# Designed miniproteins, single chains, continued (4), part 75

Each design is a single chain, and the fold is of that chain. pLDDT is the mean over its residues in the fold that is shown.

## One batch from the design tools (miniprotein)

Design m14598
Fold by ESMFold2-Fast:
Structure m14598 (fold): chain A 73 residues (1-73)
Amino acid sequence: MELEKFQEAVEKAREVAKKLAEIDPDYAGALESKIDGLEQVAKENPSAAPQATEALEKLVEEGRKRIEEALKS
């Protein structure tokens, strides 16, 4: 189940990055790079998948806050 949770977190993070690309493309690019790095880490070391999932969930939260703030402006 940890791999399934990881893939779900990647999908959610990429959805957030896609929305951010229309609002803040520099931030979206940085987020995509972080997602790519976490995907590579989990692929090379599956035991790191839980830690990578937590990091992705945090990135999703941060990205959603940035979208919300931009929309309030």
Scores: mean pLDDT 81

Design m14599
Fold by ESMFold2-Fast:
Structure m14599 (fold): chain A 89 residues (1-89)
Amino acid sequence: AKDYKVVVKVDEEALAAAPPAVQEAVEKIKAAADGKVVSADLTDEDLARLAARVTGLLSAAAAPYGLKATATARLEGNELIITIKLAPA
């Protein structure tokens, strides 16, 4: 298995403008994942499942406020990059 460092990216301006519940949900994901090392042979299916799980967690916090939260996951060299986007629904 290859080692990947997890990097969580978010639009910091959008995050700062988000409700406290949404900010807490994003910070919880960063605390759980950002800077961690994953040793696995990650497939596109694994990345899609990870993105869907993160999106689901964020959507639960964001939907009550009319926000759409979306996460994507990709591999870049030795990094697993999780990108979080917040937008009006």
Scores: mean pLDDT 84

Design m14600
Fold by ESMFold2-Fast:
Structure m14600 (fold): chain A 71 residues (1-71)
Amino acid sequence: AYGGTLKNASRSGAFVETKAKFEVGQKVTVTIGGEKYEGVVTSVNEKGFSVKFTKDLPFDVPDGTPVIVEA
């Protein structure tokens, strides 16, 4: 598992700022507030990756929210 922070989160997706390396199309699990949310990597850059959640998040998530990422 890798540590990260959420940026620009919406109900359907977010940018995850992390040093972990993922591929576009890779399935990931993002743990937010102790709950696991599945998603797919939609883009990657040197600061992290964008994720599209399989199901919309049930709440708004502020920028800088700490997360754990697993693949």
Scores: mean pLDDT 82

Design m14601
Fold by ESMFold2-Fast:
Structure m14601 (fold): chain A 105 residues (1-105)
Amino acid sequence: SPLEKVEEMLKLLEESQKKILEYLRKGNFKEAMEVLIKMLEQVGSVLEEVAKETGDPVVEEALREVRQLLDYLKENPNIDPLTLLLLFMAAGASVVVVESALRRK
């Protein structure tokens, strides 16, 4: 179901957060960025599938936001660690909004 796919995305976000924080703690900023980019690519793929299945405009908007974050990160490889964490939190917020929208149906 679309909700099960979103729940799997939330688990991916939790796992990715742990890896990002570990890399940042070690000063491995390149590896932290690679984890964030891969996570956003996977979230984008799932959101595209959920958008096609549901036609929900909230899901379509979240997909646009995730794609914009991916483009920003690819254009700005030298962002600071705080900005990286804020962008991760923004992506997580988009996924939570999608979960809330799907639970109302």
Scores: mean pLDDT 84

Design m14602
Fold by ESMFold2-Fast:
Structure m14602 (fold): chain A 79 residues (1-79)
Amino acid sequence: SAVEQAVRQALDAVQQIFRDFYQASLTASPAARAALFAAMRARVDAILAQLSTRVPPAVYARFRALVDAALAELERLLA
């Protein structure tokens, strides 16, 4: 379905954003990591905003919750 395609595209995009952040963080100075995290968050928020117009609210809410949980875990690991 169009909903399933939109969710898969959003998932693939978010996964790529996380990989980009991880790779950049490996060679980044400590001072640069905060800026990289902010840039990653902005990119993820853009994908979520686009997804919100393409799927039912219930599907969006579930996807948003999973992404927010993943971001929280990533922030914890970067402590």
Scores: mean pLDDT 87

Design m14603
Fold by ESMFold2-Fast:
Structure m14603 (fold): chain A 62 residues (1-62)
Amino acid sequence: MEEKRKEAEELIEKAKAFEKQKDYAKAGVYYFQASRLYKEAGDEERSKQALEEAKKAIEKYL
């Protein structure tokens, strides 16, 4: 569980880096994967937040 939470945090950092590069497609993918890992770790709040960030990134890509 703790490893999944840490991995999700690293994916959030990667997503933010891609977002700064305006690679919104990659940012969205990493945010979405982080959301899944947070959910598996039982962190529903961070999972929901990461999913919202993924949706925002995809909207910027479109």
Scores: mean pLDDT 82

Design m14604
Fold by ESMFold2-Fast:
Structure m14604 (fold): chain A 71 residues (1-71)
Amino acid sequence: MDSLTDELLQSLSRFNRLMGEAVRRGDSESVKLGNETSDKISDLIDQGKLDEALQTAQKGVEEIEKRLKEK
């Protein structure tokens, strides 16, 4: 539904910004994790599993944000 799609797009936008920061810092481990998470999100979207895609995006954001905060 529209609200779920909006939440997914917002989570993807935040995820992409965090990935940009990880690349800028040279954090190859966070970049690798982000690429794996991005691939999984794309697969879930292609399957129409938007709820699972949103949950995966939110977990990815939280994990990368935590890693970047520790450095």
Scores: mean pLDDT 80

Design m14605
Fold by ESMFold2-Fast:
Structure m14605 (fold): chain A 66 residues (1-66)
Amino acid sequence: DEVLKIVKEELEKLQPEVDKKIAELKEEMEKAGVTQENQIELAKKILEIGEEMLERVLEIVEKKLK
């Protein structure tokens, strides 16, 4: 399946960038102090990164299928 192959390859390419962004956000939170509010903010930012990743993969799939 060409679609599944493209999705997997693009997710694997983006994973190191995502991991780095999450690690940077976690480090910033730890320096600012670990609070309930900072933990919720971190979770929101992680979800936003995930959404951006999925949108980027979808755009690549659409371009390759045209």
Scores: mean pLDDT 79

Design m14606
Fold by ESMFold2-Fast:
Structure m14606 (fold): chain A 108 residues (1-108)
Amino acid sequence: EEARRRLAEAREKAAPVIAKFGKEVNDYLDAGDFEKALEATRKGAEEVYRIFTEAGFPEVGRLAAEVLLANGKAKIAEKQGNTDLAKQYRAEADRAVARLREEIERLL
């Protein structure tokens, strides 16, 4: 199925982007640079959104971006010692993951 192929290609293209920005976020968090960690999180989410949107899956892109943004914010909050805020962002990420799974299942 053509849609399945395009989605697989978009995932393959997004994977190294997610890995690159994930590393940048972790490197900034280890350095205590929370502002740059948040900037890297936003840039990674935006680029993943673009990849899926260009492939014809804007809802997948939006949900994938939400997962990345929420996970990045959770890591930042955790490093700042704000455990309650980190739990809120992890719950937001879990909800976005569930919605992302539903959207992908609908497309297949």
Scores: mean pLDDT 88

Design m14607
Fold by ESMFold2-Fast:
Formats: sequence, C-alpha cells, structure tokens
Structure m14607 (fold): chain A 62 residues (1-62)
Amino acid sequence: SGELFLLKAKEIAEKNGGLISGEQLREAGKEGGLSEKTINEFLEKYGEEVTFEQAVDFLQGL
C-alpha cells in the first residue's frame, strides 16, 4: 500500500525543508511496502532529491 509510504515521505519532507533524498526515499518505500523495482523507477524518473508532491504524483500514476 502506498499510503504508509506517503505518510513517511511527508514526515521526511517536513523535517528537510520539503526535500527527500534518494536514501530516505528508499527507506520510506521499503517500510511502506513498495517493491525495490518501484523505488528504482521513481528515483530514475525524478532523481536523487525529490519533493513530497513528486512522490504523490508518481504513486497516483501507478
């Protein structure tokens, strides 16, 4: 489920001025139950620093 991923991504972004690093995104994705393939596709599309809005957009596109 992407809901737990988005919750964790939001918390990280709020602590980091709206940005999530690739390492933090991998951690949030794994804890949120996303596959490693999905996490890698996200990082390839948006790069190593992403916003919470980009995380929402990507997950809605799945």
Scores: mean pLDDT 79

Design m14608
Fold by ESMFold2-Fast:
Structure m14608 (fold): chain A 91 residues (1-91)
Amino acid sequence: MKEELIKLAEESKNVTDLRDQLLLTARAYMLAAKIAGDEKAAEHFERAVRLIEEGGPLSEARAHLQAGLDAMSPEAKRILAEANREAKKKL
């Protein structure tokens, strides 16, 4: 849901651990893509989430995040931008 996406964006700004920040970012991107129905972007972000959760290489997780962003629809990007705007208002 959109409220969960805003909360993930807010939480990502409050963590100092790079792995935790990247995990929250990947989860937010994945949720935005799923809300927009962007299956290709969602798949890339889901792979990034799994890599981070399993203690895999952050370089590989970042590559999947970039592939997801490159595949992300304009609709998914708008949803993510709106969630980031709302999260910023709460800081």
Scores: mean pLDDT 78

Design m14609
Fold by ESMFold2-Fast:
Structure m14609 (fold): chain A 72 residues (1-72)
Amino acid sequence: PRAPPASDEEIQALIDKAVAEGKLSEKQGKALREELLKHKDATEALVQALIASAHEFGVDKIAVPALAAPAA
């Protein structure tokens, strides 16, 4: 059967764990949570993939262009 969409609690728990493990910053966790709450069909697998992607690109490159100057 199709994987059920992750609940708000499940999404928050996965993000909190990633932040606690140092895979995400608080800012990344907040942004990811807001985006996932907008997409109600997010599965646990999608949340895990987004956390892995943020870890791969975020920790090293958090202050790179597009994130360093959001307001203009």
Scores: mean pLDDT 62

Design m14610
Fold by ESMFold2-Fast:
Structure m14610 (fold): chain A 74 residues (1-74)
Amino acid sequence: MVPITIPPEFWRRLASQPSLEAQRELFREWLRKQGIDPERVEYFRFDPEDQSVDTDPLREPVRVDLVYKPPPPR
């Protein structure tokens, strides 16, 4: 897993997207700017509504975990 910190400005942009698909495309583009190939990511945990902690993502940077595709089993 690769932890990434998302700034609150970007969280606001994600939340303003009309669909989860649009949010994912915006996030993939942002990942490319961070030097991460989004096509290598199997999934990522970035749903602000599923936050289990009292973190205000619109005011504070939020940590997001990227999960890369698993290596083949040995």
Scores: mean pLDDT 63

Design m14611
Fold by ESMFold2-Fast:
Structure m14611 (fold): chain A 110 residues (1-110)
Amino acid sequence: EEVRKRVEELLKEIEELVQKAQDYTDAAMKSKDPEKAKELVDQAGKYVTEASDLAAQALHLAAREGSPEFVEEVRKRADELLDQAIDSYNKAVKAYEETKKKFEEEKRKA
């Protein structure tokens, strides 16, 4: 069905945004520069927002099919993907705060 195909395409785009959020989270965790870490955190947050917007679109399109079972399937898949993106963003924020503290500590030791 055309609607089902469009929903699957949106879910795939959400998966790609989740992966990008995770990649930027990993980069933020490895960064020793607080300015660079902040830019990486901000970008991860942008991907989470974009994923959330696409999830809303996927649910709207699923509702157009008129199948409650399909809507529930899409909702569960979108919720799981958004949970992963939010978890990644929270880890990125924590990594940035730790990098900022460590940078200030190392600067005092010099």
Scores: mean pLDDT 84

Design m14612
Fold by ESMFold2-Fast:
Structure m14612 (fold): chain A 84 residues (1-84)
Amino acid sequence: SPAQQAALAVAEAAKGKSKEERVEAYLDLVVELNSIASLEDIARAAGASKATVRRVADRYVAEGRLVRLSDDVIRAADWKPIPR
């Protein structure tokens, strides 16, 4: 899928980068794709601790780029929920 291809490209581009930079690359992908992601999955993919992912994700939330749906789940801020 396009999302899987984009994730692979991000993983390849993140080679040789710091753990924080790899986490930022995956969060940038979540924003770009208007998607939802688990912090645990990002931690695994980036090879970083969940605490590092949470810290970087909290910064993105403060910047208005992501929204926290739960303790472990984030989504892009531009993703509009269906009004009830």
Scores: mean pLDDT 74

Design m14613
Fold by ESMFold2-Fast:
Structure m14613 (fold): chain A 112 residues (1-112)
Amino acid sequence: SMAAQVAAAEAKISAQLDALIAKIKEATGLKIPDSALRRVVLALLDEIAARGSVSLEEAQLIAMFYGKVYLSDEELKTVIELVKEAYATLTDEQKAAIRILVAADGLVYSRR
């Protein structure tokens, strides 16, 4: 079932997402809910997986649509750098888990 796939995906990637969110908050000082930043981070990870990169303009649209937040160019650059660093450390199973979570929560940007 979709629910079982989502639960399995969550188990594979949750610790890495939580660590990345903590690093972003520490680096930027952003005072937004973890749930909002998690949606932005998942969408950015999926975009990097699909296209190999994300522009500042695309990252801002992702932040606005999925996080309901407007970020400065400096905050966006920091977020993109940390997301790229995190993506490089992920296993193929963790990358697949991100795709499942993104699809389940409607966070697919480049395929919209």
Scores: mean pLDDT 85

Design m14614
Fold by ESMFold2-Fast:
Structure m14614 (fold): chain A 74 residues (1-74)
Amino acid sequence: SALEEEIRRKIAELESLLPQLSPEMQAGVRAGIAAIEALVAEARKADPETRRRLLLSALAFADYLLAEVREEIA
């Protein structure tokens, strides 16, 4: 889905920024990526309404992490 593709692009961006972060923040971002991937996995086995909610939650979390990472490296 377009929503899953957007989430995957944001995960790839987060991973590309990892080397610019402190080891402590790298650990936090990796944990966040794992949580996003878990939400996407749950969404794939859910009914369409639950799937949409889980994917929107995953997208919001990815956006939050990207904003935090960009603020840190600014």
Scores: mean pLDDT 89

Design m14615
Fold by ESMFold2-Fast:
Structure m14615 (fold): chain A 55 residues (1-55)
Amino acid sequence: GLSERQKLLQRYTGFANSAAYPARAFGDKESEEEYKRAALERLNVPESLVDEVLK
């Protein structure tokens, strides 16, 4: 099965993707990344995990 860290990464990835959907729909990759980062920062996700999600 998935480790607790892998489960958290999946959860954060889904959340970040949802937050960035408007930018993605318009093909704005730079804004998409910023929306993902902002969403994860609002959840107080550690910067190291933010970088992992944004790969």
Scores: mean pLDDT 77

Design m14616
Fold by ESMFold2-Fast:
Structure m14616 (fold): chain A 88 residues (1-88)
Amino acid sequence: SAAEAVAKAKRKAQFYLLSAQNILDYLEELEKKGIEVPQDVIEQQLRQVRINLESARKYMASLTPEDKAAFQKRIEELERRLRKLEER
């Protein structure tokens, strides 16, 4: 059904947003603890965040307007955090 397709898309979008958030949380925790991470590893992890956010956007296209607005705000927050890490 259309409702089942929307619910499945929402779960996929949630998964990719959570995956992006977990990477950002982990990198921010390491920075806070003063742990030096190799630059190539940081760049690879930040690239993975970008890929996960793009995947979340793909699945967002099928959601209700209300869920799209909520997910868009969450993506914008994660993109701001990503940009802050990329500026260092």
Scores: mean pLDDT 89

Design m14617
Fold by ESMFold2-Fast:
Structure m14617 (fold): chain A 83 residues (1-83)
Amino acid sequence: SAADELAERLRARLKERGHGFISDEDLRELAEWMVEEGYPLDDETVERAIEALERANFDVKKAKLLLGVDRGVELLEEAVRSV
């Protein structure tokens, strides 16, 4: 499935960045949510997800919030403040 492929790509990219410790359950939850929200399965989406996870200190709920309202600097700042 698209969620399976996205989770695998996230896992590979996170290991390259030294973040291989994140659980498969957390990556699956994030990947499934992103597919449901209509994010495309591409390199840009993977990089955005990694950046959101890093900023969220690998809290999937916070990462979802950062991604869900990320329409530029203004929306990102609102997302951070609303947590």
Scores: mean pLDDT 78

Design m14618
Fold by ESMFold2-Fast:
Structure m14618 (fold): chain A 79 residues (1-79)
Amino acid sequence: SREEAIKLLNEADSSGKSLETLKEFLDEAGIEVELSEKDGKKILKISSPYFEEKDLEAIAEALKKLIPEVEEVELYQTK
């Protein structure tokens, strides 16, 4: 659920977890996360069939705040 995904992000923030650990948590919450690199920038792709676009936007904003190494986030609504 969206509440579960947000909870996982809050737990990750509290523990100072890395991008890879956050990706694993989000995958368990039903959020597909792909990490790619282009022109020296780390790009995080986020998608889920369970969340509305605005919920994915909120999650993307949380990820940008928690993971400074991610310079760009792409959202995919697969609903």
Scores: mean pLDDT 67

Design m14619
Fold by ESMFold2-Fast:
Structure m14619 (fold): chain A 93 residues (1-93)
Amino acid sequence: SQVEQYVQQARQALENNDLGTALYYLQQAIEALRAAGKTDVADAAQPYLDKAIEYYEQSMLALKRGDEERAKELLAKAGEYLRQALRVIEQGL
């Protein structure tokens, strides 16, 4: 399915430590789940994705300020939440 393809792309991005790409594909996976009527799975994953977006955006702001150490901490948190979102989606498939 299209959801399974997005999940595979997100997993590969996370394995490559490409959090921006992982975030993009997890957003696409949740949208595709909603379109398929799997709103329970999408709703369960959404809070983790929302937290990942929040930390990712904060990390980009930290990088713009030259705070590489703070950006690294925030990216690690974003990655943890992306992995939690992925796990919820995979368990719901």
Scores: mean pLDDT 91

Design m14620
Fold by ESMFold2-Fast:
Structure m14620 (fold): chain A 73 residues (1-73)
Amino acid sequence: MSTDELIEILLKIFGTELTEKNKEAIKKVLETYMKENGRKGKEVTKEDVFEYLKDVLNEKVYKKVKEEFEKLS
């Protein structure tokens, strides 16, 4: 799964729950996370992304994000 696909899904999900400023902030945090892991030579897996999002998002939002990812698999 690409970073662009992840960002697009999150923007669709948060578009109903968050302001435009909050969506941009989340997008930048995820881009930074993936960029840092790539720079350190670590491949970012789907499981790594879900573990990170579980720590950052509340349970309701996390479940919705996970369901949208499963539709792409």
Scores: mean pLDDT 60

Design m14621
Fold by ESMFold2-Fast:
Structure m14621 (fold): chain A 80 residues (1-80)
Amino acid sequence: MLSKEEIKKKVEELLKKLEELVDQLVEAIKNNDWAEAKKILEEIQKIMKEIAKYMKKLSASDQKEVMKKIEEIQKKLEEG
């Protein structure tokens, strides 16, 4: 079983991967590569499920920080 510190580090790693996937999704959309965009969306969904699984084991304050980071990453999609 993972310690609280290990869970937090795992979530931070997943958030970094999520940001990288969102950047790739933006590029795929700009290039009108809908097949690639679909693949990236499926990977984003997998990462989001893992984040949700680990988040339930975090404190309320740590969960709030994670949610704020997810919102910051999602804002990148607004800029195209």
Scores: mean pLDDT 80

Design m14622
Fold by ESMFold2-Fast:
Structure m14622 (fold): chain A 92 residues (1-92)
Amino acid sequence: MEENEEVAELLIKILKRELKPEEMLEALDRIAEFLTEEAVYLAYKRILEEAEKTLGVDVSKYEEQIREEAERLAKNRRAIAEAAKAALEKAL
């Protein structure tokens, strides 16, 4: 039941481009199957909190926007993963 945190960490690694191409394909498959609104929310929250500490921006102003984006990404997770795989295949 730490599944949302694990998926959030995978999403962060994808967004930061920290994965090798082979690892990226496996991560995108997992995102397509297991990405939840909670996992997206956790990933964006962590990225923005890191930006707050580094850049001094007030992330509390973005709470509602993060929630709306998390809902959109989770709803469209399969289409997003498929598009990302197609882009990666063109780069390979």
Scores: mean pLDDT 74

Design m14623
Fold by ESMFold2-Fast:
Structure m14623 (fold): chain A 69 residues (1-69)
Amino acid sequence: MLEELKERLREAIERIREANAAARSQEERDALTTEPQMELNRTVNEYRELNPEWTEEQIGLFVTEVVRE
């Protein structure tokens, strides 16, 4: 499950990067990133539910490490 969540986080972040690169205006960028941003938030929330003992700081650190890799 943790590996699955890491992959989903990477995919969401990559979609955001691709959307930002493809967008030619601020409005288009906002429109293209809305869905991947919601996906990212959903995945982070699932991670919180699986690790209810973790603090928000620990969740943030985990997301940062996944992005850095």
Scores: mean pLDDT 76

Design m14624
Fold by ESMFold2-Fast:
Structure m14624 (fold): chain A 93 residues (1-93)
Amino acid sequence: KPDEVEVVEALVLIYLSLAKKDIEKGDFENAVETVERAVKLVEESGLFSPEDIERLRELAEKTREAAKQGNKEEALKYVDEIGDLVREAARRR
């Protein structure tokens, strides 16, 4: 379990780092797509609880809404919260 979870965590954090760079550049469309791909990777891995997946989906929707409003600060905040949740969930295994 640790090796598989560590790989998924690492890939997700790389995707979130790329999304943050896109948000900083004002490329909200690519940032949201990258966040959605990261959350889908977690979901399809089968390694995380349904509760953690639901929270990640909620944070992805909040990121999308912040991006739609052009709010860089809120979008970055939600991307960081996704990263924190993935790290916390990975550590529970």
Scores: mean pLDDT 86

Design m14625
Fold by ESMFold2-Fast:
Structure m14625 (fold): chain A 93 residues (1-93)
Amino acid sequence: MYGRNSEALADEIVRESKGSLSYEDALRLAHYLQLQFLEGKTRILNKILLGEPLSDEELAELEKATGISKETIRQNRPTISRALQEYGKRLRP
């Protein structure tokens, strides 16, 4: 189920961030990224998965959607990339 998948991704983000992202922030980010994937709007998701830097405009979009500050997202982007990669390895639909 979608909600269960968002919780699993949020757990990975919290684990990889070592507490620099709260569970609530991680859950909002996980939900946003999974909605983007389901809607085929994968530009930001693909950049994070590939470890590419996010532009100021992309950081502002994520801040508006998730309520997480642009600075926090920028600093944790490598951690989020790792969490997405690990989460993807565990999915076997």
Scores: mean pLDDT 77

Design m14626
Fold by ESMFold2-Fast:
Structure m14626 (fold): chain A 100 residues (1-100)
Amino acid sequence: SLEEELEELQKKTEEALAAGDWEKLKEYTIKILELQEKKLLAEGKDEELVTLKKEAMIALIRGELEKAEEYARKAAELAGVDVEEVLAAVREIAAEMAAA
């Protein structure tokens, strides 16, 4: 089931973090985001919004800030929320990830 796959990947993410294996941490986190997208789409959430949010997070994990900002901007516009506030949050997350 998706829930069992998510639990297994969460454990692998914790193990990678404890080991300092950043490449495995990124790999497992991306897989978690892809499974979360499938779950949200199965629950009838907006497909375009779910996909844009997933792509923004994957771009952040990969260090692709410009792509992350583009996907986040599109997601904010589609959701009808403040674009500049969302972009500020994305930039803060990127800065924290770069400092870690």
Scores: mean pLDDT 78

Design m14627
Fold by ESMFold2-Fast:
Structure m14627 (fold): chain A 80 residues (1-80)
Amino acid sequence: VELSDKVKSNPMIQRIQKDLAQAKAEAEPSEKAKIAQLQQQFDEAVTKANNGEDVTDELLDIDVELGVLALKKAVDKVTA
């Protein structure tokens, strides 16, 4: 997805993009569908942001979901 200059300077967008890339690289088979869903939501949020729309709530939702996924993965690793 193309990033406009305004979108490129958004630290939340930069963080989510990095977190999504890491999640994809480390994806377990059971996580792939959820990660794909989050990527789609991020792509839609970026498209809206490129059009000048406020996507703060969409970005927060994606950030929370990525955080929950990472936490669950960490818990599963230490409890396995």
Scores: mean pLDDT 76

Design m14628
Fold by ESMFold2-Fast:
Structure m14628 (fold): chain A 78 residues (1-78)
Amino acid sequence: DLLDLLKKLLDELNKKLELLNELNEARKLSDDYRAEGDRLLELGRKTGSEELFREGGAKYIMADLYDAKAKVLEKKIA
Protein backbone atom coordinates (compact mmCIF):
# COMPACT_ATOMS: atom_id res chain seq x y z
CA ASP A 1 0.00 0.00 0.00
CA LEU A 2 1.44 3.34 -1.15
CA LEU A 3 -0.09 5.15 1.86
CA ASP A 4 1.67 2.80 4.32
CA LEU A 5 4.97 3.36 2.48
CA LEU A 6 4.49 7.15 2.67
CA LYS A 7 3.77 6.91 6.43
CA LYS A 8 6.99 4.91 6.95
CA LEU A 9 9.01 7.43 4.92
CA LEU A 10 7.50 10.36 6.86
CA ASP A 11 8.28 8.64 10.20
CA GLU A 12 11.89 8.01 9.07
CA LEU A 13 12.25 11.65 7.93
CA ASN A 14 10.85 12.92 11.27
CA LYS A 15 13.33 10.73 13.19
CA LYS A 16 16.24 12.03 11.06
CA LEU A 17 15.04 15.62 11.58
CA GLU A 18 15.02 15.08 15.37
CA LEU A 19 18.56 13.63 15.22
CA LEU A 20 19.67 16.53 12.99
CA ASN A 21 18.24 19.05 15.49
CA GLU A 22 20.06 17.25 18.36
CA LEU A 23 23.27 17.24 16.25
CA ASN A 24 22.98 20.99 15.54
CA GLU A 25 22.36 21.69 19.26
CA ALA A 26 25.34 19.51 20.31
CA ARG A 27 27.61 21.26 17.77
CA LYS A 28 26.42 24.70 18.92
CA LEU A 29 26.95 23.81 22.60
CA SER A 30 30.42 22.39 21.84
CA ASP A 31 31.35 25.60 19.95
CA ASP A 32 29.84 27.87 22.66
CA TYR A 33 31.67 26.05 25.49
CA ARG A 34 34.92 26.09 23.45
CA ALA A 35 34.58 29.86 22.88
CA GLU A 36 33.80 30.44 26.58
CA GLY A 37 36.82 28.30 27.53
CA ASP A 38 39.02 30.37 25.18
CA ARG A 39 37.65 33.60 26.69
CA LEU A 40 38.28 32.42 30.27
CA LEU A 41 41.79 31.14 29.41
CA GLU A 42 42.70 34.48 27.74
CA LEU A 43 41.30 36.42 30.73
CA GLY A 44 43.21 34.11 33.12
CA ARG A 45 46.41 34.67 31.11
CA LYS A 46 45.95 38.48 31.32
CA THR A 47 45.02 38.54 35.05
CA GLY A 48 47.02 35.55 36.37
CA SER A 49 43.80 34.14 37.91
CA GLU A 50 44.07 30.41 38.73
CA GLU A 51 40.26 30.29 39.15
CA LEU A 52 39.74 31.49 35.55
CA PHE A 53 42.09 28.76 34.25
CA ARG A 54 40.07 26.12 36.19
CA GLU A 55 36.76 27.52 34.87
CA GLY A 56 38.16 27.53 31.31
CA GLY A 57 39.26 23.89 31.75
CA ALA A 58 35.74 22.94 32.86
CA LYS A 59 34.30 24.63 29.73
CA TYR A 60 36.69 22.64 27.50
CA ILE A 61 35.55 19.39 29.18
CA MET A 62 31.93 20.33 28.37
CA ALA A 63 32.94 21.25 24.79
CA ASP A 64 34.63 17.83 24.35
CA LEU A 65 31.56 16.06 25.77
CA TYR A 66 29.21 17.77 23.30
CA ASP A 67 31.68 17.20 20.43
CA ALA A 68 31.66 13.46 21.30
CA LYS A 69 27.82 13.52 21.37
CA ALA A 70 27.80 15.22 17.94
CA LYS A 71 30.08 12.50 16.49
CA VAL A 72 27.73 9.75 17.79
CA LEU A 73 24.72 11.58 16.27
CA GLU A 74 26.55 12.02 12.92
CA LYS A 75 27.03 8.23 12.72
CA LYS A 76 23.32 7.63 13.48
CA ILE A 77 22.23 10.08 10.73
CA ALA A 78 24.68 8.71 8.12
Scores: mean pLDDT 89

Design m14629
Fold by ESMFold2-Fast:
Structure m14629 (fold): chain A 59 residues (1-59)
Amino acid sequence: SELDAVRARALQLLSQLRKEEPNASMDEIIEKTRERLLAEGYDPALVDQALAEIKRYLS
């Protein structure tokens, strides 16, 4: 599904951004991930859903 594609891409971006900014907060990494997903043309509603789910699982 499109949501599954957004989740997979979000996890890839989170991993990459974490390596680039190891001292950044989780909220900062999530926000940067959101900005990149939106720039790549993903649906904002699906992006927000995927990131909310990821944030919940990382808490």
Scores: mean pLDDT 84

Design m14630
Fold by ESMFold2-Fast:
Structure m14630 (fold): chain A 67 residues (1-67)
Amino acid sequence: SLLEQLREQTIKDLKRALKSPFLSEEEREKLKEYLKIVESEDATMEDLIEADTFVGVLEIKEAVSKL
C-alpha cells in the first residue's frame, strides 16, 4: 500500500537523521519520538507528514549552520 511504502521511507529518513552528530539533545529526542510513532501500526498519514517535515527542517538548519 502507499501508506506502507511512505512509512518505510519515513523510518529510513528518521534513522538517517538520527546518525547526524550535529543534533541537539532536544532534536534527537524529538526524532526518537517520531520514530516510535511512525513504527507503530497505528501510524497515520498525518504522523508521516509531521515526521518528514521535521526531518526537512533539520536538514535546512544543518545546511545553514555550515555557511
Scores: mean pLDDT 84

Design m14631
Fold by ESMFold2-Fast:
Structure m14631 (fold): chain A 119 residues (1-119)
Amino acid sequence: MSPEELRARGRELAARARAEADPAEATRLVIESALLLVASGTEEGLREAIAVLEEHIARHPEAAEVYEMLAGVYALLGDYERAAAALERAADALAETDPERAARLRAAAAELRAQAAAA
């Protein structure tokens, strides 16, 4: 697909995610949307992915995988401070249900903050 087609398909999946009543399926659709927007290889696609992921997080704050995807997109933009903050938000979402995964995400966030401070 062209970058334009990838972005158009990403936006379509984001719209479907907003209409989806099942939280798990809505999360699956938003991750697929973000992957297509990232695959466009454009800075505009990366910004659209961030907007789509943040909007989903506002509706489904428990979706840890969405924060992890958001961290990945910020890292692709070189924004390691926001990437670390997104991983910390993922850890907070998992703190009671998966404390070991939460601890690993906090460690990864600390590594990204160290990279940001050294830049």
Scores: mean pLDDT 85

Design m14632
Fold by ESMFold2-Fast:
Structure m14632 (fold): chain A 89 residues (1-89)
Amino acid sequence: MSVAERLEALRRELEAAETEAELLEVLDRAIAVLEEAARRTGDPFLAESAATLRALRADLLAGRLTPEQAKRQAESILFVTIAHLEAAA
């Protein structure tokens, strides 16, 4: 499965997430996928996307973002990252 396909599956899981715990689990998996891909490819955009999701996760845990706000921002980040990967193919 490609990185883009893995991220699209995670984006769908993100849309289905109803609890903060489910949202955090999906964010952790998305961060891991992006960090692995960034290390393997050296793509600075993937590294930046992973860092942005880590900051979002920290803000959610600190109560600086509501789960709904965090979910929408994460969906946007994943959408842009998937588009970047597909444009490179």
Scores: mean pLDDT 86

